# Designed miniproteins, single chains, continued (3), part 65

Each design is a single chain, and the fold is of that chain. pLDDT is the mean over its residues in the fold that is shown.

## One batch from the design tools (miniprotein)

Design m10250
Fold by ESMFold2-Fast:
Structure m10250 (fold): chain A 80 residues (1-80)
Amino acid sequence: NDLKVFKLTLPDGTELYVLVNSSNPDIIMAFDTDGNLIDLSDAIKQAIIDYVKDGKTEEGIKITELSDEEAQKLINKLFV
């Protein structure tokens, strides 16, 4: 499965989730902790892609990959 879900915590404390295609790194969608779709800045998008491709972590941004089971539960919760 090429889809991965990441939880991000931004320097201002904002938490969000991002759905990414890991085989051809592209951001499919981003959403807040309440399940609302959000637009990411190009800088945040690039930071996520750099993390997925090269494991690079941008200072101040915490990125946590969800397990396949956690990702599926989250998707089911938000899109049921």
Scores: mean pLDDT 75

Design m10251
Fold by ESMFold2-Fast:
Structure m10251 (fold): chain A 98 residues (1-98)
Amino acid sequence: AAAQRAAFRAALETHAGRVLRELEEITKDDPRRKEAGTILSNAADRAIAAPDPQTAVDLFLKGAEEAAKLLSPEKAERILEVARQHADAFMADAAAIA
């Protein structure tokens, strides 16, 4: 139980960190970069504190959608796709850990 919790947290931190890095790259020249990064970083913190993997994914994707609203449609589509891909990868990792 404790080892599974630690493994879920590590997997989530890894995937959230990758999405945050991609957001930074996508928004390099964007005036909303800092605001979008703060929204997604706060969502990642909430996801890490979540009671289960599905709740963590739901909180993180909600944060990604909120951050995307600050960006152009092209940048929004790119970050939402990256966030969904990593959410799917995290759920696969979570299933393997369980």
Scores: mean pLDDT 86

Design m10252
Fold by ESMFold2-Fast:
Structure m10252 (fold): chain A 66 residues (1-66)
Amino acid sequence: MTPLEREALIEAAQEVAGASREEVERLLRETGGDGGKTVDRIGERYGVDPEKLQRKAVELYLRLQA
C-alpha cells in the first residue's frame, strides 16, 4: 500500500465510520497492509458497509492525487 492509499483509507474511515487514525493504522498492521481486509475489519468493528468505505477511500485517493 502506498502512503497516499493509506492516507485515503484513514480519511475515509474517519469520515464514514468515525474511526481514529491510530485505530486504522493498528488494523493495517494486523492485516499486513491489506487494504481489503482492513476495510472489512473496520466494517465489522464500526457497523459500516465495507463497500461504502471502499468507495469513499477510492474517491479520496483520486482527489489527493489532484
Scores: mean pLDDT 85

Design m10253
Fold by ESMFold2-Fast:
Structure m10253 (fold): chain A 81 residues (1-81)
Amino acid sequence: MKMSEEQVREEAERELAALEELIARLEAAKSVSPAELVAAKIMAVAGLIEAEWAESKGLLELAERLREAADRLLALVKEKE
C-alpha cells in the first residue's frame, strides 16, 4: 500500500490534532486510569510512526510537530504514573 503526499499530509494533520487534544485532556485531568495511560502511550507511538512517514514525504515541519507532541504526551504519561 502506498499513500499519496496529500493523503499522508491529511493523515499526519489528523494525528497531530488527536495528540494535541489528548495532551490537553490529560493536562486538565486530576487523575488518569491505567487504561487511559496505556492508550496515551499507544497514541504517542502512533504519532512517532506518522512523523517518520511525513518526513519521508518531505513534510519536515509537520513531522517535527508530531515528534514534539508525541514526546510531550509521553512525558505527561510518565508524570501521571
Scores: mean pLDDT 82

Design m10254
Fold by ESMFold2-Fast:
Structure m10254 (fold): chain A 76 residues (1-76)
Amino acid sequence: GPPSLGSLELTPESDPAVGEYTTVRVTGTNTGDSDVVLDELSTYSASGTRLEQASSEPFVVPAGSTVTRDLRMKAL
């Protein structure tokens, strides 16, 4: 069956200036029966600066699992 992303939380460790990097803690829960693959994660810092995933490595949440990873993100 299809993947099902039940929850996705992104928590920046800091509020970086434009052009700088921060670590963002990402927690995803997949309630489906196939893997969720997320390629282009983005969020906003506390000041409203856009944060985009610095790596092209996908964030994979296997079927029926919860995954927590620290990702490096760039302020744009």
Scores: mean pLDDT 85

Design m10255
Fold by ESMFold2-Fast:
Structure m10255 (fold): chain A 74 residues (1-74)
Amino acid sequence: MKAKEFKEKLIEEARRAAEHAEKLSLEDTKEFMESGIALIVTKARKNPEMTEEEIKEIEEAVRELAEETIEKVE
């Protein structure tokens, strides 16, 4: 899979996870999103075509999504 397509797929998975997390309690949402960030970053690191910079961009994007989701649940 091309690095760009893989990055888009991981961000899409994070977005779907965030939609699910919105239905949880605030504490469960925080735990779920932190676990999700770790999982997505791990998947990115397993792709040898991904650079460290691209992995950091993915981590930043999914962390921002997590913060927005937590704020929405409050």
Scores: mean pLDDT 75

Design m10256
Fold by ESMFold2-Fast:
Structure m10256 (fold): chain A 120 residues (1-120)
Amino acid sequence: MKELLQKVIDILNEIKSLIDEAIRALEAGDTEKFQELLKKIRDLVDEAIKLVNELIEKSTDPEFKTRLEEIKTILQKIRDALDYLLENPEVDKEEALSILEGIRKTVDKIIEDLQKMLEE
């Protein structure tokens, strides 16, 4: 269980790094790199959701399961936001930046919550 929690944290930290790169590509007007980075982030979010599902299935603690289900719901919303950006390449830079900054802050919160679960 702790190994799977650590894997989710590691993936989320990679997502944060790629979001920072995506923001830089967006600000530079590098549309091709921006799209490639969004796809990579999307794939990592899917991987994080799969690992969270495994944690839910392996957990016997109801409180721990509830926290993981909430994290899963938030990750699904992040996935939907990324899909919106990928499906709407004509979205203005300010809107895209706002969405990515929102995802970045949400990922930071999930990492904090998962780190607390590791310390328990």
Scores: mean pLDDT 88

Design m10257
Fold by ESMFold2-Fast:
Structure m10257 (fold): chain A 64 residues (1-64)
Amino acid sequence: SEIEKYKKRLEKNPNDLEALLNLAKSLLKEGRHDEAAQMVQKAFALDPDNPKVQKFLKEQERSV
């Protein structure tokens, strides 16, 4: 599954921003909103100015 794929990437590199955001998207699709929010917060802490992080936060503001 996509969740397992990104979890394995994060086991090797906990600061993989792309893996954090993709894991969050997969968790949201499964209704795991709290877990998804944790992944997004980690990504934001790593790079708050990242366009992918900013876009994700803006999109989730309308979906939560």
Scores: mean pLDDT 77

Design m10258
Fold by ESMFold2-Fast:
Structure m10258 (fold): chain A 97 residues (1-97)
Amino acid sequence: AKVTVTFTVKDESKAGELAKKAAEELKKALAPFGEVSNLSVQIGEDGDPKTLTITLEVKGLAPEQFEAAAKAAEEAVKKAAKEVGVEIENLKVEVSE
């Protein structure tokens, strides 16, 4: 299954630090659901340098766990933002087959 997390960071200077921390926290949070692979991080690709998109694959994630995995991903990103000391908004998590 593919997990895509998109959010806006309020401080552009923290985008790179937050992207790294969020990726680390997402790997930890999603490990209980399956094998985490193919992590991709994109900053500002849609012309907004404050927008971060993190995509990863969780092999073995069953459809019944999609809501739990999405919630775990959301909490992981919120934790990363808190540890970096930056505010985020427009947090969206999508889980698909």
Scores: mean pLDDT 81

Design m10259
Fold by ESMFold2-Fast:
Structure m10259 (fold): chain A 61 residues (1-61)
Amino acid sequence: SPQDIQAKIEALRKQIKELEALKKEVLADSSLSPTMKSFLVLVYDSGIYLYERIIKRLEEE
């Protein structure tokens, strides 16, 4: 149903916000090397990208 789709979109948006918070934490961590920060940011950005793509597909219907 449209309400079920909207609930899924809201859950995915919440997951994106959580990944963005983790990314911010990693970037602020002075104990991490630039290489490790780049790797972890890539992992989080990949997750954000995947969720954004799922949201877009759900919104196209």
Scores: mean pLDDT 87

Design m10260
Fold by ESMFold2-Fast:
Structure m10260 (fold): chain A 65 residues (1-65)
Amino acid sequence: MDNYQAIEVGLRLHERYGLDAAEVAQVLIEASKAGLSQKEMARLLHERYGIDPAEVVRLISEALK
């Protein structure tokens, strides 16, 4: 995941759930650098913010186009 893709996911989660877009983007950038899969990133966001993991996987997949 590049920085643009992480920012896009952050902005979508900001719009839908009111999360800080920059904070979410940074979490995803660090998770991607650590080699986490889309499922592991979705679980991380679920545990940190309470977001449905299936919805997060969908948003990440759309951003990776």
Scores: mean pLDDT 79

Design m10261
Fold by ESMFold2-Fast:
Structure m10261 (fold): chain A 76 residues (1-76)
Amino acid sequence: MDPKELLEEGRKAFEAGDYQKAVELFDKAIELLPEDSLEYVEALTLKARAYFKLGQLDKAREVLDEAVRRMKKLAE
């Protein structure tokens, strides 16, 4: 499956309030995306947001910290 389609399906799940499904779809997108891509950082950020909605604050923080680190490397 196209990782862009997975990101779109994940966003739809998130908007529907199915945060667990959103995390699963974003995880699938992350598996298929290059680590040095903007889409990879986007998928991490969306996954962190979904974890925050699930009340999994430690996981949300960890994933968001990774997204920030990856974004800084892309900006260099």
Scores: mean pLDDT 84

Design m10262
Fold by ESMFold2-Fast:
Structure m10262 (fold): chain A 71 residues (1-71)
Amino acid sequence: SEMDEINARIEERLAAGTPEGYAEVRRLVRERVRLMLEKAKETLDEKTVEEFAKKLERQLSELNAWLDAKA
């Protein structure tokens, strides 16, 4: 699936540990968040989607901070 392909690429780029790889991880994680939110909007109510989006935003911020520490 598209999600499986994104996850595989994230793992590959993190393992490589290059600045270019980390930049691609940031892009891929944002794309993953977009797909997760699109799927959530298909099945969940607006308030639940908003709460899920806030949780994903916090997780994304934590990942970005971790990647910044690797630079």
Scores: mean pLDDT 83

Design m10263
Fold by ESMFold2-Fast:
Order: C-alpha cells, then sequence, then structure tokens
Structure m10263 (fold): chain A 67 residues (1-67)
C-alpha cells in the first residue's frame, strides 16, 4: 500500500514535469526563433531523460524496500 502510493506519486510528478517541458517547447516554437526552439528542445530532451532515469530508480528503490 505505502510503496504503491509512493510509486503513483513519482509517476504523477514525472508526467506533470514532462507535460510542462512539452508546453515550454511548444511555446518557444510559437514565440521564439527556430534556433531558440531547437535549443529549448535539446534541453527538454536532456531533462526528460533525467526524469525518466530518476523515476525508474525511485520506483525500483520503493519496490526493493517493500520486498
Amino acid sequence: AAAQAGIDALLRQAGKEALELHSKVDETRKTGTPEEAEKVQEEADKRMQEIARNTASGIAALRAAAA
């Protein structure tokens, strides 16, 4: 129960952060130059990889603690 609640919270937070990054990229494509949009996309891709790794690691740690 506690481990599942923690996993759900991590997934919810990761999804929220990913959505915010996508929104930022879309906004920059509308308001900025193509060069600015490319830079923001590269930074967002890097951040999304970090979020994915951290989320997977956190889930694994919570599952290990529950075992």
Scores: mean pLDDT 82

Design m10264
Fold by ESMFold2-Fast:
Structure m10264 (fold): chain A 91 residues (1-91)
Amino acid sequence: SMELAELLRLLAEAAAELGLEEAARLFLEAAEAAAAGDFETAFKHFKEALALLSPEQFAEVMERTLLSLGVPEEEARRAAAEAAAFLERAK
């Protein structure tokens, strides 16, 4: 969906701002695939981006993204920590 593509683009912007250039490119490629309705390719690139990130880096990307969406700081930090914990368990 266009909403998913926008979220993935924001993840790419956050990753780029944090100097995570390879992950940013993969999030952007995922966003382009999602915008085209190719969700299989979008998910593939999303997983590849996550594989490049430590749990701490993913928390920073998520917090930045949520803040840019207007999520309050405490809620963004908590959600980012939960996302990082999920990635840690998946490794």
Scores: mean pLDDT 86

Design m10265
Fold by ESMFold2-Fast:
Structure m10265 (fold): chain A 80 residues (1-80)
Amino acid sequence: SMEEMERLMEEVLELVRRTIEVIQENVDAGRLSDEQAGELQVRLGELLARAMEAYENRDVEALQESKREIEELYQEVLSL
């Protein structure tokens, strides 16, 4: 449903926001270099772009997959 798609996209945007915050916290703590943070930001941007495309195309499976990939990146950054 469109309501489910909107909810998934809201969850994606929240995950992106949290991932950016955790990346910055790790830079500030000296666990990530500026170069490493830049690479993670590029990866996050590419995943967000795919999620946005899935949302525009009303492809729920693609949006769910993009969300999973962003969740995986978020967990990767949390484990630093």
Scores: mean pLDDT 89

Design m10266
Fold by ESMFold2-Fast:
Structure m10266 (fold): chain A 68 residues (1-68)
Amino acid sequence: SPEQLQQQIRAVDDEIRKLEEQIRKLEEKIADPSLSEEEKERYRRELERLRVMIDDLRDTKARLERQL
């Protein structure tokens, strides 16, 4: 049903928003001059992982929107 699709789209949008907030915080940490290079590398790897997850969620959202 259209309302179930809209609920699924909202759930995907909520998840994307949460991941984007996590990325923003990681980018702030990477910009911190007091952090070690080892810590920055760990955060950069986590950031890349989250970006892949967002791309997958955006693809899912696009497929759901096509069904509306």
Scores: mean pLDDT 88

Design m10267
Fold by ESMFold2-Fast:
Structure m10267 (fold): chain A 69 residues (1-69)
Amino acid sequence: SAELEAAIERLRELLLTEPAFSEEQVESAVAALRKDPNRTTLGALLREAREAGASEEVLEAIEELLKLV
């Protein structure tokens, strides 16, 4: 859906500003989400982001995506 794609793109932009994530890691995660957006993939990403100390904005963006899948 257009809403899901917009939410994924917003998450991509936010993740690219995080020093703990490389551009390669971000593009890989986003490609996986675009191919098969599911709770398992998003749950793994949320755990990784929390462990990396990502911003609250990133964590909220992932939680918003979890509501759309």
Scores: mean pLDDT 85

Design m10268
Fold by ESMFold2-Fast:
Structure m10268 (fold): chain A 96 residues (1-96)
Amino acid sequence: SSPLLSEEEIKYFEEHMDEELAKLDLDEEEKKIVELLKNKKYDEAIELAVKLGYGSALLTVAIIGGKIDEVEKALEESGLMNEQMRKVLEAIKKEL
């Protein structure tokens, strides 16, 4: 899917994610997901996030990469889907 966000909005999210992530003591697996996202390797980021159970990382891929259908399917098939995640995905789909 094409990204829902403009290139400027994607860059804004990428830059702010870096600032927030720099404040966290991330483990090596979380750092790998971040590196994949920075390099726009969204399909690989989805696979790793599913393997690790990191539903929040999947939502980030949906927002930045426009991979909404792929993320929704991955969340449902992995059992990581919950009511909060559904609401976030619906908000993204509405281009809010």
Scores: mean pLDDT 70

Design m10269
Fold by ESMFold2-Fast:
Structure m10269 (fold): chain A 59 residues (1-59)
Amino acid sequence: SPTERQLISEILREIGDLLNEEIQAKKNGDKKAVQEMLKKLDETSTQNTKKLQELSKKE
């Protein structure tokens, strides 16, 4: 559906931004920043999984 396509697009954009930040942190050798980025990615993944599950259950 159009709503699902928009949600997926937003999720992919957010993940892309987080991955870019992780790459920059690794390039700078900041292990603490890398761990912080991984934590943010995990939190974002959990929230997005919940949203997708809610959409899946509406049929």
Scores: mean pLDDT 73

Design m10270
Fold by ESMFold2-Fast:
Structure m10270 (fold): chain A 84 residues (1-84)
Amino acid sequence: SAAAAAQQRRLEATRKNAEALVKAGTAEDVQRLADMAKIAIGMGDEESYKLFVEALKEMSKDPELKEVAEKKLEEIEAFKEEVA
């Protein structure tokens, strides 16, 4: 259906945006992913939320970003529990 196709295109765009932020690889990009994850939580968009969490976990593998990414993952999980 047109609605299913639109949803799939949106999810693909979200995935590519998350990948671009991971490739950029700065603390600011970690913050942007965290902000996008919180927006997805507020919208009930579980699929986009999972993509952003996956991207943040990938960034946490970088020793320079590990602490900020892990802190943001903790903040996002706390926010998800707060709004649930």
Scores: mean pLDDT 85

Design m10271
Fold by ESMFold2-Fast:
Structure m10271 (fold): chain A 58 residues (1-58)
Amino acid sequence: MDNYDIGMINVGIGNDYWDDGDGDTGHVHYTNGGIHFYMHGNNDDGDDWYGNGTVYNT
């Protein structure tokens, strides 16, 4: 899967919220052994996109 649009990721313990101002938002939950990410895309043309998954720290 290609998730290059998630932007920069800081690995640690906590939460980060991402909003590019164009209607794309994301929530990244950092854990000791992994990263959970959730994304919501909403464009001016009215298209919604939802994504979620788990990425482990290598």
Scores: mean pLDDT 43

Design m10272
Fold by ESMFold2-Fast:
Structure m10272 (fold): chain A 57 residues (1-57)
Amino acid sequence: KDYYEGILKAETPITSLVNLALDYVAKNKQEAKLKEIQENSSYPGIKASAAEILAKL
């Protein structure tokens, strides 16, 4: 859990690891965490991916 959060907050994220971390959060139905990522991520792509996953929950 904390490991995946570190990947999503990385300054230069590795795309494959970011996708795995977002899938992990979505599978655990952690809506609050997805909202936090959507609002606070420095990367527009991560924000968009989190918003899309959140919309599907």
Scores: mean pLDDT 65

Design m10273
Fold by ESMFold2-Fast:
Structure m10273 (fold): chain A 74 residues (1-74)
Amino acid sequence: MPSVEELLAAARAAVDAGRAAVDAGADPQTVMAEVSPLLAEAFEHALAQGDSAAARELLRLMGEFAGYARAAAE
């Protein structure tokens, strides 16, 4: 199974790619539907391993990306 560090790195990469896709004209709702499950999986894995620092970082990333996608949609 992937480590918390691997999942967190993948989540960050997915957020960066999602932002670039939205900037290029992709539908923000579609991008959110793709990225959100990756962030949620990484968050649950961090919690299962007791990594509260990684869990907080993932919540922060999710909030920032959701705000970005929402702004782009409106």
Scores: mean pLDDT 79

Design m10274
Fold by ESMFold2-Fast:
Structure m10274 (fold): chain A 80 residues (1-80)
Amino acid sequence: SMEEERRKKIRAEREKLADEIVNREKQTLYDMLKKSNIESLKEEVDKLLEEARDALVRGDFFTARRYLNKALELINKAKK
């Protein structure tokens, strides 16, 4: 059905967009971790990025933004 095809297409587009956003954010956050010598937080940042990806795939952009902001706040709080 057209409804079924539309849902599949929306899901595929969301997954593609989610991966692009998360990979870009991951590179930025990892650079910040390296520059601040706090790479010990990498695992916690990865968990938050995975939560953000899951939210983006669901179309929950507000929840995704919250998880990305939590990752940034975690890094900022750990800086000297």
Scores: mean pLDDT 83

Design m10275
Fold by ESMFold2-Fast:
Structure m10275 (fold): chain A 70 residues (1-70)
Amino acid sequence: MSPVEKLEELLKKVSGKMKEALEELLKRADQFPDSLLEEIVEAVEKALDDKEKAEKLAESILQFLRSVES
């Protein structure tokens, strides 16, 4: 699967802040290399079993997306 397809699948499994972060990332996925998207997918998958880690990761993704200029 492509990183974009993996993000779509993760959106079905997450809620709250992580869902918001992945939705924003997916909207802008064409702005990033596949290698970066794959690293984010792997980090999210590893954090799914830990609510605190997932929330911190979601905040980091949102901060990263807000800092990137087009």
Scores: mean pLDDT 80

Design m10276
Fold by ESMFold2-Fast:
Structure m10276 (fold): chain A 106 residues (1-106)
Amino acid sequence: AAEEAEIAQLRARAERQGYAPRVIDLLVEVLRLHHEALRNGWTPEMVRRARALLEEIEALDPENQEPLVQRIRVLRETAEALRRIGEQIDRELARAKREGVELPRA
């Protein structure tokens, strides 16, 4: 299966880079989650799992340059940016509602 071949390649690459065994195991879990997302799409539970895995990898190896880790970092940064945009929209809507209360209703 393509997934098992990619896992084998990831393990071999990570071992050559000298990553700790726990970091390699976490990277494999991230890759399996990525394949699950490709099949079924991202769910909120999968996003929480990806975040937890990234946080553990960053705690053990803060300078990890694995492309899969970088991809999850970009997704986390994008999610944080979208959250800030949502908060800004909510603030603008609250301001419009407040300004509407200051105007006499016809």
Scores: mean pLDDT 76

Design m10277
Fold by ESMFold2-Fast:
Structure m10277 (fold): chain A 70 residues (1-70)
Amino acid sequence: MQRKEEAIAIMTKAAKEMGDATLGESLQKLVERAAEDPERGLQGLRRVAESAKVRPVLQKAIEEAARALE
């Protein structure tokens, strides 16, 4: 329970630093999926992190959130 909330907080903070509240909602959904089904959800998070579209700061936040869920 607490690990999921911490992972969501990490993602929300990263999204705010990027200046987009809508991004935080999308990232929260990815974290919720990872918390309910860690194998599939973590795979989704890592694909987003590997994407050239993801900024280095956000990529690091995704890795931290994924580790919090493990």
Scores: mean pLDDT 69

Design m10278
Fold by ESMFold2-Fast:
Structure m10278 (fold): chain A 72 residues (1-72)
Amino acid sequence: KEVEELKKKAEEHAIAASNALQQGDRQTAADHYRKAAEYYRKAAEKSTDPVEQAFYRSLAKTLEAAADALRA
C-alpha cells in the first residue's frame, strides 16, 4: 500500500512535468521531474521486491538526469 501511494505521487509529478514541457516551461518540468524521482526513490526503499526496487531506482535516476538536462 505505501509503495503504491508513493508510486502514484511519482506518476502524478511525471505527468505534470510532461504537461509543463508541452507548454515550454522547462523550469517547472525540471521541478516536477525532481519530485517524481524523490517519490520513486522512496518507493524503491519501501519495496520488498528486488525487481521493483531496481525498476524504481532506474526511473528515479532517469528523471533526475532529465531534470538536470532541463536546467543546463
Scores: mean pLDDT 85

Design m10279
Fold by ESMFold2-Fast:
Structure m10279 (fold): chain A 76 residues (1-76)
Amino acid sequence: SVTDQLLALVREALETKQTQTVAALPDPAGRRVTVEPLSDRTVRLTIQGAPSPAVIQALGRLQEEFPDIAIDFRTV
């Protein structure tokens, strides 16, 4: 799911302290996502194009799973 993919991507970025990229989310649009760890408590999540309803729902789940992490959400 989009939620599982974004959770894994954020977790990996925080653990490795390196930018993580997925070429296509498992949604109909197949959008590229990049997660960049800016600090121990902040990640920048960039999605190519308009966010789908599945992405918006996943952002809520990210806030639930990482309550101490600030997510800087951007679209390009």
Scores: mean pLDDT 80

Design m10280
Fold by ESMFold2-Fast:
Structure m10280 (fold): chain A 91 residues (1-91)
Amino acid sequence: AQALYDRALASLDRAIDLARRGDVDGAIRQLRTAIRYILELADRGVLSVETAIGLILRIIGAMIDIELGRLDTAVATLEAVRAELERLMAE
């Protein structure tokens, strides 16, 4: 489970960096990767389906904000998702 958390966090970190640089396509690609790892955590029973859906919907919202050029809003959302994943990993 640790490896999936580490990969999800790394993908979110890369997405945040790419979004801050204005690399829309790169950021969206990394967010899709983060969603895949969150789904794998749910499939393995490490995250509840409810928690995973909540995180994924927030990431999708950030993807929409990135596409619309709302980069500061998207980064704030992704930082909050990252913090929640770190909290869940520590439990």
Scores: mean pLDDT 88

Design m10281
Fold by ESMFold2-Fast:
Structure m10281 (fold): chain A 83 residues (1-83)
Amino acid sequence: RPLAFLTPAQRAALDAQFAARGATPLEREIAVLDLAERNLEAKAKEYEKEDPELAIEYEIQASLAAMRRSILRRELANAARRA
């Protein structure tokens, strides 16, 4: 089943908060994925006994968020070397 870690509206709200601090779009995306990973891991633990299939789905999505964040952090490091 598809699990959404953030809605477009929630993402836009976070982008607005980061814009006030001067964060770049790449930095904002990394922060969104970090938050998503932590929230998904918490949900996986919450549902571990009540719905183990759903808990596994949350763990998989947390792992995917962590992987995407690692890729974007490498892109940010490359951008920082140019600055």
Scores: mean pLDDT 75

Design m10282
Fold by ESMFold2-Fast:
Parts: structure tokens; C-alpha cells; sequence
Structure m10282 (fold): chain A 88 residues (1-88)
């Protein structure tokens, strides 16, 4: 799933910069949630792509928290929303 990894990469870039558009970030998160909900999780390649994307965002949240970034709770919230989309 090339699109899910592309969106995850863009979310990570926005989280790691201080000059992010909150509306654009929310649009990317919503697009990613919709892709996860429509994904066929029975396919190993899809499950791996989604797991990789979630891991990237979780690792970014941990880094931001260690640095005391105000983006840390935003990254944690995004990771939680993606994890809920996978489990529902």
C-alpha cells in the first residue's frame, strides 16, 4: 500500500517541523484512517504497510516527547486514532 506509507511519511515530516498546517495535518490523518478502514488486513503486505506506518508515527511521538516538543501529544493522539481504526 504505497499511499498509506506516503501519508505516514508526510505526517512524520509535519510532526518533526514547527511550521505545520494543522488543517493539512488533520486532512492527512483522516485520509489515512479511511485507507486503513478500507484495507484488506488479510493480505500480509497490507498488514505490514499499516504496521510500519503506525510504528513510524509512534517512534516519532516518543522522539518528540523526549525533546519536550508541544507536538508530542499531537503525535500520540494521531497514533491512538490510527490504532483504533485498525482494531475497529
Amino acid sequence: MDKILEIASEIVKMLLTNDYDREKLEELVKEMIELIKKADLSKPEVEIAIGTALSMIRMTASLLKREGSPMAPVAEEIADRLEEAIKE
Scores: mean pLDDT 80

Design m10283
Fold by ESMFold2-Fast:
Structure m10283 (fold): chain A 75 residues (1-75)
Amino acid sequence: MLRELLEAAALLLHAATLLVLGKKHKDRELLEEAVRTARRTLELLATLPESPERRNLEEAARELLREAEELIRSL
């Protein structure tokens, strides 16, 4: 579980980096990759037992997904 939570956190950090770069460069492909990575993070978290850490990462991933999708629609 700790390893999987760290993997989810690493995926979320990667998605956040893609979001920042996609927003800065108005790059649809980077924003779409951020969406895909955030969804993969949520899929991984769904395989783990319920915990506060899991819930916090799920909320962060959902927020990132929402922002990335909004940016894609506004491009």
Scores: mean pLDDT 86

Design m10284
Fold by ESMFold2-Fast:
Structure m10284 (fold): chain A 96 residues (1-96)
Amino acid sequence: SLKEEIEKLSPEVKKYLLKGEEAFKNGNYDDAIKHFTKAAELAKTDNERSIAFYYLGRAYEAQGNLAKAEFAYQTALFYQNEAIAEQAQEELDKIK
């Protein structure tokens, strides 16, 4: 599951993903984007990059920035994390 993949991430990447998800759940998409961007910057593995860009895509989509959401989802798919691939493709198909 995505939750199990998040538990395997480095502590700093996980910290910013959790902060971003909390901001996202509260409708604070600007803060969510900031935190998910930091998670992507700190990412050391393709799995970490895939997860960070997937969440970044969701935050941009919720904000209505569909062009940035599309780019983020395509970037997540590029890093080929199995737990993200189906979800990122489904979101990408919705905004195309």
Scores: mean pLDDT 85

Design m10285
Fold by ESMFold2-Fast:
Structure m10285 (fold): chain A 129 residues (1-129)
Amino acid sequence: DSEKIEKLKEALENNDHETMNKLRKELNLTPDEVITFYSMYTTGISLDEEELKKELQRILGLSEEEATELLKTIGRENVLVIIQIAKETKDLELTRRLIEIAKKNPNLTPQEVMKEYARLVAEKREEES
């Protein structure tokens, strides 16, 4: 459905949150695609490589070289999901642990990255209990 993807891109360019939510449901997107679109919607960040590098540098204090290497290693979609997690939680320690897991497992999907994040949250709660 290239037509629906173009409509989704147009909705993103126009910051049309209602159309984005409608298209996510209508397109019956995979869990990975839904996670990616949700992260774009929630953060206002696109899958643009330069924008992702700037956010990695700003949020995590990575150098331009480190941000470039991370994008190359785990991919744009996984970087976007990790940025979204960092923004929502403000837990940089947990976010850095997730990055190390993703680097060791570069074939993880966005859904699998979210599952690893959930595991780390549960582990941290056990340490705090």
Scores: mean pLDDT 78

